# Ledger of designs, part 102: designed miniproteins, single chains, continued (3)

Each design is a single chain, and the fold is of that chain. pLDDT is the mean over its residues in the fold that is shown.

## One batch from the design tools (miniprotein)

Design m11534
Fold by ESMFold2-Fast:
Structure m11534 (fold): chain A 72 residues (1-72)
Amino acid sequence: IQKKLNSAINNLKVAEENGASDSVIDSILLEIQKNVLSPKNIPQLQNLKNELKSEKYKKRIDDIIALTELGK
């Protein structure tokens, strides 16, 4: 559901800005992955990747994109 994906994306940005722990970030990344239902969400994930500061979390978004594309 788009609303849940939008909420999870916003939560990830806020968590990174506030220096949240890796465990908190991982839980939000799992919520993003669960709510990516189709390849039409890929541009939104690419935008999120560009807004993130951590290379580790950018790589996690790349993994979610790859899984979404593979499922097509």
Scores: mean pLDDT 78

Design m11535
Fold by ESMFold2-Fast:
Structure m11535 (fold): chain A 85 residues (1-85)
Amino acid sequence: SMDDLYSLMSETEKQLKELMDKFFQALDNGDLATAIATLDEMIKLLDDTIDQIKKNNPDAVGTIGLLRGQRGVLLGIRRGLQQQL
C-alpha cells in the first residue's frame, strides 16, 4: 500500500541519516577507508530498499527513480574519495 511505501521510505531515510553522520565522523577523523565503507553501506541500503519496493509495490516508479538518483549521488562521492587513496 501507499502507507507501507511511506513507512519503508521513512525508515530508509532514518537509517541513511545515521550512516551519513557516521560518514562525516570518519571524514573528520581522516579515516577515508571507513568513509568509503560507510558509503558502501548506504548504497547497499538503497539497493535493498529498491528491491523491496520492486517486490511489494512495483508500480511505484517515481519512488524507485528517486532512490536510484540518491544511489547515483553516493556512487559519485565514493569515486571521488577512492581517488584520494
Scores: mean pLDDT 88

Design m11536
Fold by ESMFold2-Fast:
Structure m11536 (fold): chain A 96 residues (1-96)
Amino acid sequence: SSVLDHVREILQKAKVPESLIEKALSLLQEDPITLNTLNNIYNDYLHTKTDGPPEKLFAAYVHFQDNTLLLLENAAKKAGDEDLAEVFHTLREKGV
């Protein structure tokens, strides 16, 4: 899906290893509630990108990025993958 492609791009830009990216995407695909929440946040970002004022675009992207990492951290915690959760927590702390 388009949102999963953007999650992949966020993690690739953050230099996350491909094996961990695949684990993250699998967690989202196995958690439809989390995936639906992420789709809503992504649609809000797209709406700002197409119809919103340009000065709001950067803030909307940062909001999408931070919430994506938070949802991934929580999904990893639910799956019992504490090491993966720590990766996403660290990325959020660094603002990458």
Scores: mean pLDDT 82

Design m11537
Fold by ESMFold2-Fast:
Structure m11537 (fold): chain A 80 residues (1-80)
Amino acid sequence: GAATRDPSLRTAFENLLLSLLEAGGGQVSVSDAIRAAQRYYGISPATARRLLREFEAEGLLRRSADGILSLDEANLQVEK
């Protein structure tokens, strides 16, 4: 479908997550991801958590018991 501003915000957060994951050696905490989303895009914690759940549901991210996020390559192609 055509991209709108809401999908663009999701895409911006996804790109931020990829940058944080690269900097963290493939891992980023949920707290750090939410904080960065608020700082750079003004995304509320509720919205950030919703987007993270959507990414997890799509297989883009995995979450550990310690709240650490990592990429799930099973459904994500880094290069389109």
Scores: mean pLDDT 72

Design m11538
Fold by ESMFold2-Fast:
Structure m11538 (fold): chain A 74 residues (1-74)
Amino acid sequence: LSEEEFREILEEVKKEVEDKYGDQLTPEQKAEVFELIERAGRLLKRLYPDMSAEELRKRLKEVADDIVKYVLSK
């Protein structure tokens, strides 16, 4: 997975979260969600270095939904 592909996937996932949950998140919560998504993406890349761009996108979108639920629950 290239650095450019990784960056594009992060931005795509963040945009999807904003489109889906933007009205439910305060600016502070949105910043926290985006930070956690970036951390999750970096962790996935580290744990699964041979992961395809498609697989990373799929997994990160699933994790992003869980991150949003977590942030909204506290």
Scores: mean pLDDT 83

Design m11539
Fold by ESMFold2-Fast:
Structure m11539 (fold): chain A 75 residues (1-75)
Amino acid sequence: MVHVTVIAHNDAATLRERVARARALAAELGGELHVIDAGSTDGTAALVEELAAQGLPVHRAPSVEEARRLAEELA
């Protein structure tokens, strides 16, 4: 199965658009969307919690570099 991954880091203003694009791509590929929060401290963390509550697979990483590693492992 194909996994489409969105890495979020202090992206509250753009996260919704990025997730919407990733959802469209995941649907096109017949795959699954995953979201990784890379240690966000702004409103991004709350948005990621809402996505998790909606049933999206959500992961947390302490940094963008570790989030990138997780995305690679999910692929």
Scores: mean pLDDT 77

Design m11540
Fold by ESMFold2-Fast:
Structure m11540 (fold): chain A 90 residues (1-90)
Amino acid sequence: MEKTEKEKEELKEIAKELGIEELVIVEVNEEEYSNLSTNTLEKQKEALREIAEKAGGKKKKAVVYVVAEEEISLEELEAQARALEAKLKA
């Protein structure tokens, strides 16, 4: 999945431009992300700018969130298929 990686790169780039020394990127599920006040990439970038301005001459810290890549592993898909087959044969 390319979306989460691109979002992380964009957030890192903005943080670097703003001189943010401590950037923490937290991976959350879609439900948690939707419940955040900064639930879009653009809002997260705006929050980083606000943090940079508010910090002034002090150490700049920021926490940002991205939707965790749901690794639907081949093994997990096979497990789901086997569970369905077991139900159909019962």
Scores: mean pLDDT 67

Design m11541
Fold by ESMFold2-Fast:
Structure m11541 (fold): chain A 102 residues (1-102)
Amino acid sequence: SAEEAIRETARRLAEALGRPLPEKFTEDHVRDLIAELLRRLTAGGDAEVEFYDENGNLIGRFTLRAGDEAAVREAADAIVQKMKENNTVLKEIRVTRATVAP
């Protein structure tokens, strides 16, 4: 189910980030975990980030600037929504350094 997919994604993200999983789980907790992950991935500079589900399908691609909190939150919302729609679990995140056009 969508609820189970979101919960499993949260468990994996919390473990990867070294964060405790709250007893009462909500979608906002998943958004916060994804946002924290994205902040860590962009701490060294701009990045292109691709999210893949457990079936290898691309569920989102984002070019994120370091410190762009609005873009980070928008990406987190989009990923959670896509996971709910597809009843899928987040499995892989690919990071490529963002190239800025001259």
Scores: mean pLDDT 76

Design m11542
Fold by ESMFold2-Fast:
Structure m11542 (fold): chain A 79 residues (1-79)
Amino acid sequence: SAELEQRLAQLLAELDALVRQAQELRKQTSPEAHSQAKQIGAQITQVAREIAALMEQASPAQRAAVLERLAAIEAEFQA
């Protein structure tokens, strides 16, 4: 559905933004930056979980595209 496609696109954009925010916080050495990075990590986990749940209702092509994007984002986050 159009609503499902829109929500998946929104969540993927949110995930990308959170990953980039976490990477910037890793460059900082303050205790405040460390605490913020942990909070962003929890948000990343929650968004990824929501994407996974919506993918159960997605078409095979949509699911494949989302999985490829998620794998790329995870690889960038772990690097």
Scores: mean pLDDT 81

Design m11543
Fold by ESMFold2-Fast:
Structure m11543 (fold): chain A 100 residues (1-100)
Amino acid sequence: SMEDELKKLIELLESEKERLLEAMRRGDRGAVLFSLEGIVAVVKKLAELTKNPEIEKIYKELEEILDYFKSNELSDEELRELVERVLKLVDKAIEIAKKI
């Protein structure tokens, strides 16, 4: 059902968030990239499933952040700031999705 799929996507997004935090703790930039790609993919599916305009905006912003990460060599400080933005966007997407 749509409700079951929504719950699965929320759980997957929470899991990808934890994977991102673990990658950051390990200083593994390859694992950070993999987790960011996972987050973007799940939020895209969440936007497509819900057709919620706020989740669609979050998806677009996360896609731009991912493209920036892929195109630039970031300092450790810049990486921390980027990940903090990602985490805030992910938390907002989860909050909105839980209210649907």
Scores: mean pLDDT 90

Design m11544
Fold by ESMFold2-Fast:
Structure m11544 (fold): chain A 55 residues (1-55)
Amino acid sequence: MERAEEEERRLKEALRRRGDVYLQAAAIGTEHGTLSPEEIERYRELGLQALREAE
């Protein structure tokens, strides 16, 4: 269950950044009404999933 520390760290960082971007997009879209409800839900799911993957 152990992998190269550096590779795992980079993957987690990339996933965390992706999660942050999706959650920000969902929040902004909700507040400013620029996204459809379906898009907002999708962005939230993608963001939370990426953050969970990042651990």
Scores: mean pLDDT 76

Design m11545
Fold by ESMFold2-Fast:
Structure m11545 (fold): chain A 94 residues (1-94)
Amino acid sequence: LTPQQELDVAKAIALLAVSVAIVAERNRGDFENAEKLREVGGWLAERLDRATSLDQVVEAVKEAIEEAKKRGLSPDALKLLETVYKTVEELRAA
C-alpha cells in the first residue's frame, strides 16, 4: 500500500468500528449510549477528514476517547475506542 492508501485504510477502520459500536448499542436497546457514540463519531469523522498523516489519525482517536469520557460513555464503549486506538497505533508503527 502507498502511504496515502495506508492513511485511508486507518481512517476507514476507525469510522467503521464506531459505526459497528452504534449498531450494537442500538440492538441491545442502549439508545442513549448509541447517541453519544454517534456524536463522538461525527466529531471523529470531521477530524479524520482533515488528517494528512497516521500520526494525526492516532491523535484524533486519542482525542475522541477523551471527548467520549467527558460525555460519559459506558466503559464498554470506551474499551472499543481504546481498541481502535491500539489498532491505528500498530498501523503507524508498521
Scores: mean pLDDT 79

Design m11546
Fold by ESMFold2-Fast:
Order: sequence, then structure tokens, then C-alpha cells
Structure m11546 (fold): chain A 58 residues (1-58)
Amino acid sequence: SSEQQRRIQLVQGIADGVKALVEGVARTLPQISQEERDRLLAQVDARTQQAIAEIQAA
């Protein structure tokens, strides 16, 4: 539905913001490796996909 599509777009926007925060934090904290950054970004993607699936199932 158009409402589901709107909610999906909102979730994508939030995910983009969270990814930007992860990238920014990783750049300021030298303890965070490239692999750790990639893992965190993958977790954001996985949760985003799950949220979209929940919206589509509703």
C-alpha cells in the first residue's frame, strides 16, 4: 500500500542517518577497525531489512 511504501521510505531514511553516525564515530575513534565498522553497518542493514519485512507483513 501507499502507507506501507511511506513507512518503508521513513525506515530507509532513519537507516541512512544511523549509518552516517556509525561512519562518523568510526572516523573519530581510532580503536574501531575497518572490519568492526563494516560489521556495524551490516547490522544496521540487517535490522533495516527486518523492519521493512515487519511493515510489509502488517
Scores: mean pLDDT 86

Design m11547
Fold by ESMFold2-Fast:
Structure m11547 (fold): chain A 71 residues (1-71)
Amino acid sequence: SSKEEKLAEAKSLEKEGKLLLSKGSPESFFEAAEKFEEAAVIYESLGLKDKALEAETEAGVALIRYAVSKV
């Protein structure tokens, strides 16, 4: 089903984001934020507000790590 496919896509993006965070470079932190933001958009499109907020929060954490890694 389309909902099942979108959920799998969002979960894959979250996993990619976590792997990018573990790499620890500024570039990987920025890419992690992009992956979490894409997951949040998918969750929001499915009406999963709590999951969208969780993914958005992870994107924010990744962006903070990116910002401090540039200093």
Scores: mean pLDDT 88

Design m11548
Fold by ESMFold2-Fast:
Structure m11548 (fold): chain A 92 residues (1-92)
Amino acid sequence: MKPDEKTREQLLKSNHLGFLSYLLLYGDEEEQKRAIERLDEEVVKGNFHALLFARETILSDRVSEETLQYVVEHSKSPLLKKYAEEALKRRA
């Protein structure tokens, strides 16, 4: 069952790492950008689980090229930028 729009917004606000990764894989473009911003905040704080979820999600074939470009341009984590660049190279 796909969560409705209200549930998706609540999941984003909860900062739950699994829900942020879900939105990054299955959300629309705006939801994907919001999810990566939340994951980026957690990664910068040193949250290992956030880094793991972000890495696996970014390196998957399910994240849009547009979202990967957004990560390269706007992420505050050099490590997430590197993963997004590697994912883009794999698609080129």
Scores: mean pLDDT 72

Design m11549
Fold by ESMFold2-Fast:
Structure m11549 (fold): chain A 112 residues (1-112)
Amino acid sequence: MMKNIAIVIDPSASEEERELALKLAKELEEKGHKVTLFPPPELFDTVTSNLPGYGPILEADEVIVFGGEKNSPFVSNNLRVAHELNKPVIIVGGVPEIAEELEDIVKERREL
């Protein structure tokens, strides 16, 4: 079943976390889901704003948050918007933990 998924990547996320987020986006799209990355990949190195991805979150059935410090204002603002819009949220931790969480997310989406 097709879902709209927003993947939110903290601007301070490591290159490895960004690569894992892009890999997850590709795998979810290959499974027939629509994926929106925020900020857009071309802006990862230029984003200095803590403004949330309201549009992507509003259109999403599920929000996945990648990387950075979990207490960052960017992450906190995006989590608040997701909560206000009653969207389910998955928070993905550090690089070693992200690999295991990524496998679980992909596996869960195969069963839908």
Scores: mean pLDDT 67

Design m11550
Fold by ESMFold2-Fast:
Structure m11550 (fold): chain A 99 residues (1-99)
Amino acid sequence: MSKEEIDKLIEEESKKYDVDPELIRAILEYLSGFDPNAIAKEDYPGNRKGEKIDFTKFIPGLAELLSTFGRGKPVREQLLILGITDEKAREEILAMIGV
């Protein structure tokens, strides 16, 4: 999947679920660096531990999860809902989105 296709998928799914596209992009960059060969270190939305991160499943799953459980919550709490419990990881993602 090209970076252009990833960006388009982020925009489409974020608009569909009414979530911040920059939050999705920051999480994806943190977990994969946009590397199409990135292996999931833990179970993620739309992906299992030890599998290649399938962006076509991960991005929609992430947007749906944030829409369902994160709506109206601060970004820091949304990251906790996603299972990003490491403080350093949360601070890096927050820095990426300018919060």
Scores: mean pLDDT 71

Design m11551
Fold by ESMFold2-Fast:
Structure m11551 (fold): chain A 87 residues (1-87)
Amino acid sequence: GSAETVIRVLDKRTGQVFTGRGRAATIGGAFAQAAADLNAQLEAAGVLAEEDLEVVGLETRATGLETEEQRRQAERAELLRREVAER
């Protein structure tokens, strides 16, 4: 399983948007990686004041983790296997 997190932050002074990305085996790990990537970009750009920053996007996607969608797909596959086994 894997999770991906994308964080977008706007620098209100310049209009520049910074995008931090992270991918890990857990949602928490992906978020931590995305935050670290974003912070490194902000430091490199000399953005020191949090008051000039606005979070304009936060997206997390989970693939192969036990999410609501993954659970529904697994249940459907299990029902199909049982139906085939009964025939």
Scores: mean pLDDT 72

Design m11552
Fold by ESMFold2-Fast:
Structure m11552 (fold): chain A 118 residues (1-118)
Amino acid sequence: MGAEELLDEDSVRAAIHAARLLAKKYEELGDTEKAKEYQRISDELEQALADPSEEGRKRAIEAFSRLVELLARDAISPEQADAVGRLVDAVMNAAPLETIEKAVDEFVKAREEARKKL
């Protein structure tokens, strides 16, 4: 939150990739509502990235904040909360795509494991 100065174009591209992977993973799990929510965030981030204005930068920050909020809302266990932190850090640091893919897989796995215990 409040990482306005740290959210550059590479971090926005990483966020788009993460949101698209999350949408795909949730679709594969049959959670079409969650898949749609992550896809919407991905679309908003892509539109913001295409806008080089100050308004586009603000929209990117807002869309990224919504991504973090949705991840936190989906976190129902400490393990899933830790996975959210790792995924957010990977995106903020514009980590390689493989690192983002692993972080998304860890988040989804932690969520499914937590839900099996409820």
Scores: mean pLDDT 79

Design m11553
Fold by ESMFold2-Fast:
Structure m11553 (fold): chain A 57 residues (1-57)
Amino acid sequence: ALTQEQVKALKEALPLVDKNFEQAKKILQDAGIPVQGSNKEELRAEILGYLVEGKGL
């Protein structure tokens, strides 16, 4: 289950994946959301997966 603050972090990080990949990862890491993506496509897929499934950690 995702915290409200984690959901907000996911939503803020999503548009940043294309504009600033490093900042997007930092936002997610700061919110305690584990991400493995090494490129924008992978990170974007992880963010969308978290938002759609509500899986989180």
Scores: mean pLDDT 78

Design m11554
Fold by ESMFold2-Fast:
Parts: sequence; structure tokens; C-alpha cells
Structure m11554 (fold): chain A 105 residues (1-105)
Amino acid sequence: MEEFKEVVEFIEKKAPEVLELIKKMLKEGMTPELAKEIVELLLKNLTEEEMIEIVVKAVKGIEGEEAAKEAEEKLKELAKKDTEENRERLAQAAAEAIMEAIRKI
């Protein structure tokens, strides 16, 4: 699906370091240090809206349009609370979405 390519191309332009770290994670396995670094880079380089779009596109590619709409509503509710913890959770969801997009290409 084109949605996975769009996610990867977007990250390559906005946060290429995130793409490289996720590729490393897929080859070498997840460590807490690597997960933290990915989340910190996403929070530094992307807006909440951009992170939501990444997750929604990946969910649409995997589970379809209805699931993507539900994910978008839940993530927007999370973003409205605008806490540091909620921003970190959103970045974690974006990291998982990018990982799935890379796997599907």
C-alpha cells in the first residue's frame, strides 16, 4: 500500500535519524536506550499533528479506513490533554507505526 511508502518518505525528510535507528532496532532488537532515543528524536523533529498522521496512515494500511478513523479520534483526545507523558505516548505510537511501515515495504 502507498500509505507505508508515504510514512517512510515523510520520516526520511523530517527525521532521517529516526529511520536509521528504527532500522537498527529491527536488525539488532529493541533496547530501552534505543527506544528512548527514537522517542526523543520524534518529539524534537515532529509536531503532534504529524505524529498522529503517521499513526493514522499506518493503521489505514494495516487495518483499513474505519480502524484509522478510530485511531485518529483516540490520538486527538490524547493530544488535547497536552501533558509531557501524553506527548511521549504519542511519539511511542508513531515509532511503532514507522516500524510497521518499514516492515511492509
Scores: mean pLDDT 79

Design m11555
Fold by ESMFold2-Fast:
Structure m11555 (fold): chain A 86 residues (1-86)
Amino acid sequence: SEEEEGARLAESVLKAVKKQIEEGNYDLASALALMGAAILKKYGTSPAQREAAEHLERAAQAFDNGDYETAIEHLERAVEILRAAA
């Protein structure tokens, strides 16, 4: 289903975000976090997926502002929400 395809795509994007953070590529991490949020908003059917998307959008804003600590906290929260909902 499109929902299952969206979930797999979001998981792949989150793995890519983590890799870019580990490499210090925060601009790419921001762009990928926004892509993950867009996927969750398009294919997500649950409140948990919507909440995770909001945290990914806030992570991207924080990366763009150079607030990497806040960005990582929002990313970790999004991952926690998605794993708890799976």
Scores: mean pLDDT 81

Design m11556
Fold by ESMFold2-Fast:
Structure m11556 (fold): chain A 96 residues (1-96)
Amino acid sequence: SMIEKIRELADKAVEKAGENFDEAIRYLEEATDLVKESGTQEAFDILAEAAARLIAKAKEKGYDVNRVWSVAAAGFQKAGMTPEQARKARELAEKL
């Protein structure tokens, strides 16, 4: 299903965040494209969780957190997420 493909890309983004942030960002962008096509709350939640985990990993590894936030914010807007949904993703990142 599209949801399974979104989860696969989201998992790859988080996995690559420990090794190569450029690849992690690429997988996040690919997941964002499918989330936009899906337009479901489940897809938005998967994208938000993946973005939050990627931001937490960037902080842990000393990568540019602001760059990751900028990509995530652009992705949320592209996917059609509301400001409230984007804020929930930010709050989740702070808990990780």
Scores: mean pLDDT 80

Design m11557
Fold by ESMFold2-Fast:
Structure m11557 (fold): chain A 69 residues (1-69)
Amino acid sequence: EEDEKRAEKLIERAKQRIEADPSWRDVELALLLIWAAVEKIAGNPELSRRIQAEAFRLAGDEKAAEEAL
């Protein structure tokens, strides 16, 4: 799926940026959550939940990630 491939690329990019500089964590988390909201509005609620879960995992909040799924 086009949307899913794009999601994987953006999530990987966020991980790389946070790994290089943890100060980007809050910015990348905010961007991923905004993107998840856009996907939900576009009619992709399952993809939205997966992006939210990954964003929370990147933030270190595994419990919130599990609840987002």
Scores: mean pLDDT 76

Design m11558
Fold by ESMFold2-Fast:
Structure m11558 (fold): chain A 110 residues (1-110)
Amino acid sequence: SMEREEQLLKARVLLISASSNVLVARRSYHNRALLDANLDAAEADLRRAVELLSSVYPEEKAYLDALLAQIQAGLAQMRASTDPAQHDAIADQILKLLKELEKKFLELDK
């Protein structure tokens, strides 16, 4: 129980960190070094969060792996985007998926 609670808290902090990094990347269209650094940080945080959540909820591993792949594809699209409106739309979709992860796994275990 205590170990599970610590893993869920760590996953929550990592998802918040990933969302913050995506928000900075969203604002960094004209600074490619800052964009890349924040997208790299968001991906690292997300991978660690999914690992922790898969440990706590092994029955959800396939769902978590699919969402990880979807968000990673979105992060790659942000990195390649040359249109600010498209970049914003991709960032907003990633943020929505991160929020859905937090709600599904971290708000139900009070």
Scores: mean pLDDT 86

Design m11559
Fold by ESMFold2-Fast:
Structure m11559 (fold): chain A 96 residues (1-96)
Amino acid sequence: MSTAEKVGLKMLEAEGHLLQALSLATNPQAKAQLQKALEHLKRAMGAFQRGDLESAIEHLEEAKEHAREAASLDPSVKEQAEKAAEHAEEAIELLK
């Protein structure tokens, strides 16, 4: 698997975990943070597809931070949100 394919896979894994977290969210503030994480992840995917690696990294960092905030606000989403943040961080490391 190429580095680009690995990055794409990590972004898709992060998206899957964010969607699972969103379905489990009971705290409205955590839900809002998960929605922001998902928006930033989608922007990161778009930037990566355009070859804008700097923008992709910036949006992945934002997705990671919003996912971590959701994990701190709602125990119901903690595992899924932390997994999403982990996959986002792995994508960042592959892009640096």
Scores: mean pLDDT 91

Design m11560
Fold by ESMFold2-Fast:
Structure m11560 (fold): chain A 86 residues (1-86)
Amino acid sequence: SPDELLTLTPEQKAIFREVRPDDKRDTLTLEEVGIALLRYAEKHKLIYKDENGNYIIDASGTKLGELLGKDKATFEEVLEAIRAKA
């Protein structure tokens, strides 16, 4: 659900603070996390559309990639990985 509340880890908060610097909350909705992830990916030029029209995040060499333990995934897979660890 987009209204699902997620309690962010310190590592997740550090990543999202780059695009939400004035937000001191420990909990965000899934929708707010999705928006923050999109803004982070756009800011660092990590997101592209594949040949099938899927949005891919290439997080290689980034703090996000370290958090995920992998370099590349779909936007939906990245969001789910964040949700699962929150």
Scores: mean pLDDT 83

Design m11561
Fold by ESMFold2-Fast:
Structure m11561 (fold): chain A 67 residues (1-67)
Amino acid sequence: AKITIKVVGDKPAVLGDGSVVKPGETATFEVTGEIRFLDVDETGRALLAGGRLVAVFSVDDTEVTIE
């Protein structure tokens, strides 16, 4: 599946490799396996694919598209 992480708010997203997607930036990458979302806190979410961490982001600050 193709994942697009777009940061539209003030809080950056962190990818599973430790790289940061800053406000106004977009990252696109391919993933394989089962896609899961885990709640970290009230606004924080972790995206996993195939049991591996893909991204950690705020639901108020980040748009995630899965294709």
Scores: mean pLDDT 84

Design m11562
Fold by ESMFold2-Fast:
Structure m11562 (fold): chain A 59 residues (1-59)
Amino acid sequence: MLDVKKVLEKVEEYIKEGKKPEFIENPNSEDEWIDHLIAIKLEEGVSLEEIKESLLSVL
């Protein structure tokens, strides 16, 4: 399982910078897996703010 705090930090960085991760088809690192999962959630219609709130609720 990915480090939830590291996922949260990436989501907060994207929100702060007004950026979105690109979809990575074959992630090979933890950073790529984090971007892959965030991109999937965005594709499903979940906002970065909603992802952040979801992560905070499980910490």
Scores: mean pLDDT 78

Design m11563
Fold by ESMFold2-Fast:
Structure m11563 (fold): chain A 72 residues (1-72)
Amino acid sequence: MSAEEEFEKLAAEAEEAIREAERTGSREALDRARQLLGEMYQLTKENPELSVKGLERLIELGTRLRAVERRL
């Protein structure tokens, strides 16, 4: 699997976890989303070619996660 494919897979899983946390207020879903965003960040650090698109997606998902955390 390419770094780009791995990043997109992690991004999709993180988005699903954020949506679950938004719907249910689940602590487990929040923890999963935080872990997935951390993995995405590390992948971006190790693969500079992902930097522009990867950073934009990471900021989008991170902003949504912070909004959910502030509500709980």
Scores: mean pLDDT 83

Design m11564
Fold by ESMFold2-Fast:
Structure m11564 (fold): chain A 77 residues (1-77)
Amino acid sequence: SAFLEFVDTLNSRSVAEAARVLIPALGPELTLQYLRRGAEAAGVDLSGEWEPGEPGSRGKLDKNAVGYDVQRFEAFL
């Protein structure tokens, strides 16, 4: 699957680059959801990329974090 192949290449740096390409087409909210779901499928940990508060901290996997993640994601790009 092109989606899984794409996600399989994701890492901390590649996420930002992929997001810059996807945001103009999908918007930041859908891009974030797409990348998160793909990362889960590929076993890629994106928490350090989107919640960089402490190096090595995985951040809280909070279901309420979607809006917070979107805001930080937009600020990061």
Scores: mean pLDDT 50

Design m11565
Fold by ESMFold2-Fast:
Structure m11565 (fold): chain A 97 residues (1-97)
Amino acid sequence: SELEEIAKEIHKLIDEGLENGVTEEMIEKLRKLVYLLFQKLLELGMDVMTVVKLGMRFLGLLEDIRIAARRGDTAAANASLEELKKEVDRALELAKS
């Protein structure tokens, strides 16, 4: 499915960040993919309030990653990247209902 392909691309970027460190370019790529994921969830008829709540969690995690990366806090950045992976997986599970 298109959702699974988008999630796979997000996972790939997160894995690159965990291995090689986080850059502003990577955060912008993640933001664009997250936006695309939510557009596809809305197109599939997912409840708007559910998508809004998911969006707030994802944007919060992206901001946490950005702040941690700017501080040079690799451990905090990596923890937020791992949490972002889990939230992507949760969004896919919700889409299967």
Scores: mean pLDDT 86

Design m11566
Fold by ESMFold2-Fast:
Structure m11566 (fold): chain A 98 residues (1-98)
Amino acid sequence: SAAEELRRLLEEARELLEEQLENGPTVEGLKKIAELLHRAYELAQQLPEEVRELVARAGDHVLAALTAALSGDLERAREHLRRALELVEKAIEAVERY
């Protein structure tokens, strides 16, 4: 189902976000996470607004982290990634209700 595939993508994004926070943000790692969250957002169109909004906000924070990383501001990138991780975890919890 769309919910099962979305949960899989969000769990993959969570693991990659944790890796980026542990090992330090990289431009290539952030691009991969942004692509995963874009795919997750497309699947979330079939689910309630709560799920779509959480995925969209997580994606926005990953894009902000990518912008910060490209400018060399790794501390700001980490702050955005922590917020993205929290939002992804909330999205996983929300998807599990459906």
Scores: mean pLDDT 90

Design m11567
Fold by ESMFold2-Fast:
Structure m11567 (fold): chain A 68 residues (1-68)
Amino acid sequence: MAEEEAKKKKLEEAKKQLAETYKQASDLAREGERAKKIDPAEGEALLQRGADLVQQAEDYRQAVYKEL
C-alpha cells in the first residue's frame, strides 16, 4: 500500500512536470515563430529548444509509464 501511494505520487509529479514542459515547449514554439520573422537564427534556436523539450517529455513519459 505504501508503495502504491509512492507510485501514485510519482505519477502525479510526472504529470505536473510534463504539463509544465509541454507549456514551455508551446511557449517556445510561439516565440520562435514570431522571432523567426524578425531574426531567423534566433527563431530557429527557439523552435529547436521547443522540439527538444517535447522529445524529452515524451521520453520521460515513456520511462514513467514503463514503471507502471
Scores: mean pLDDT 80

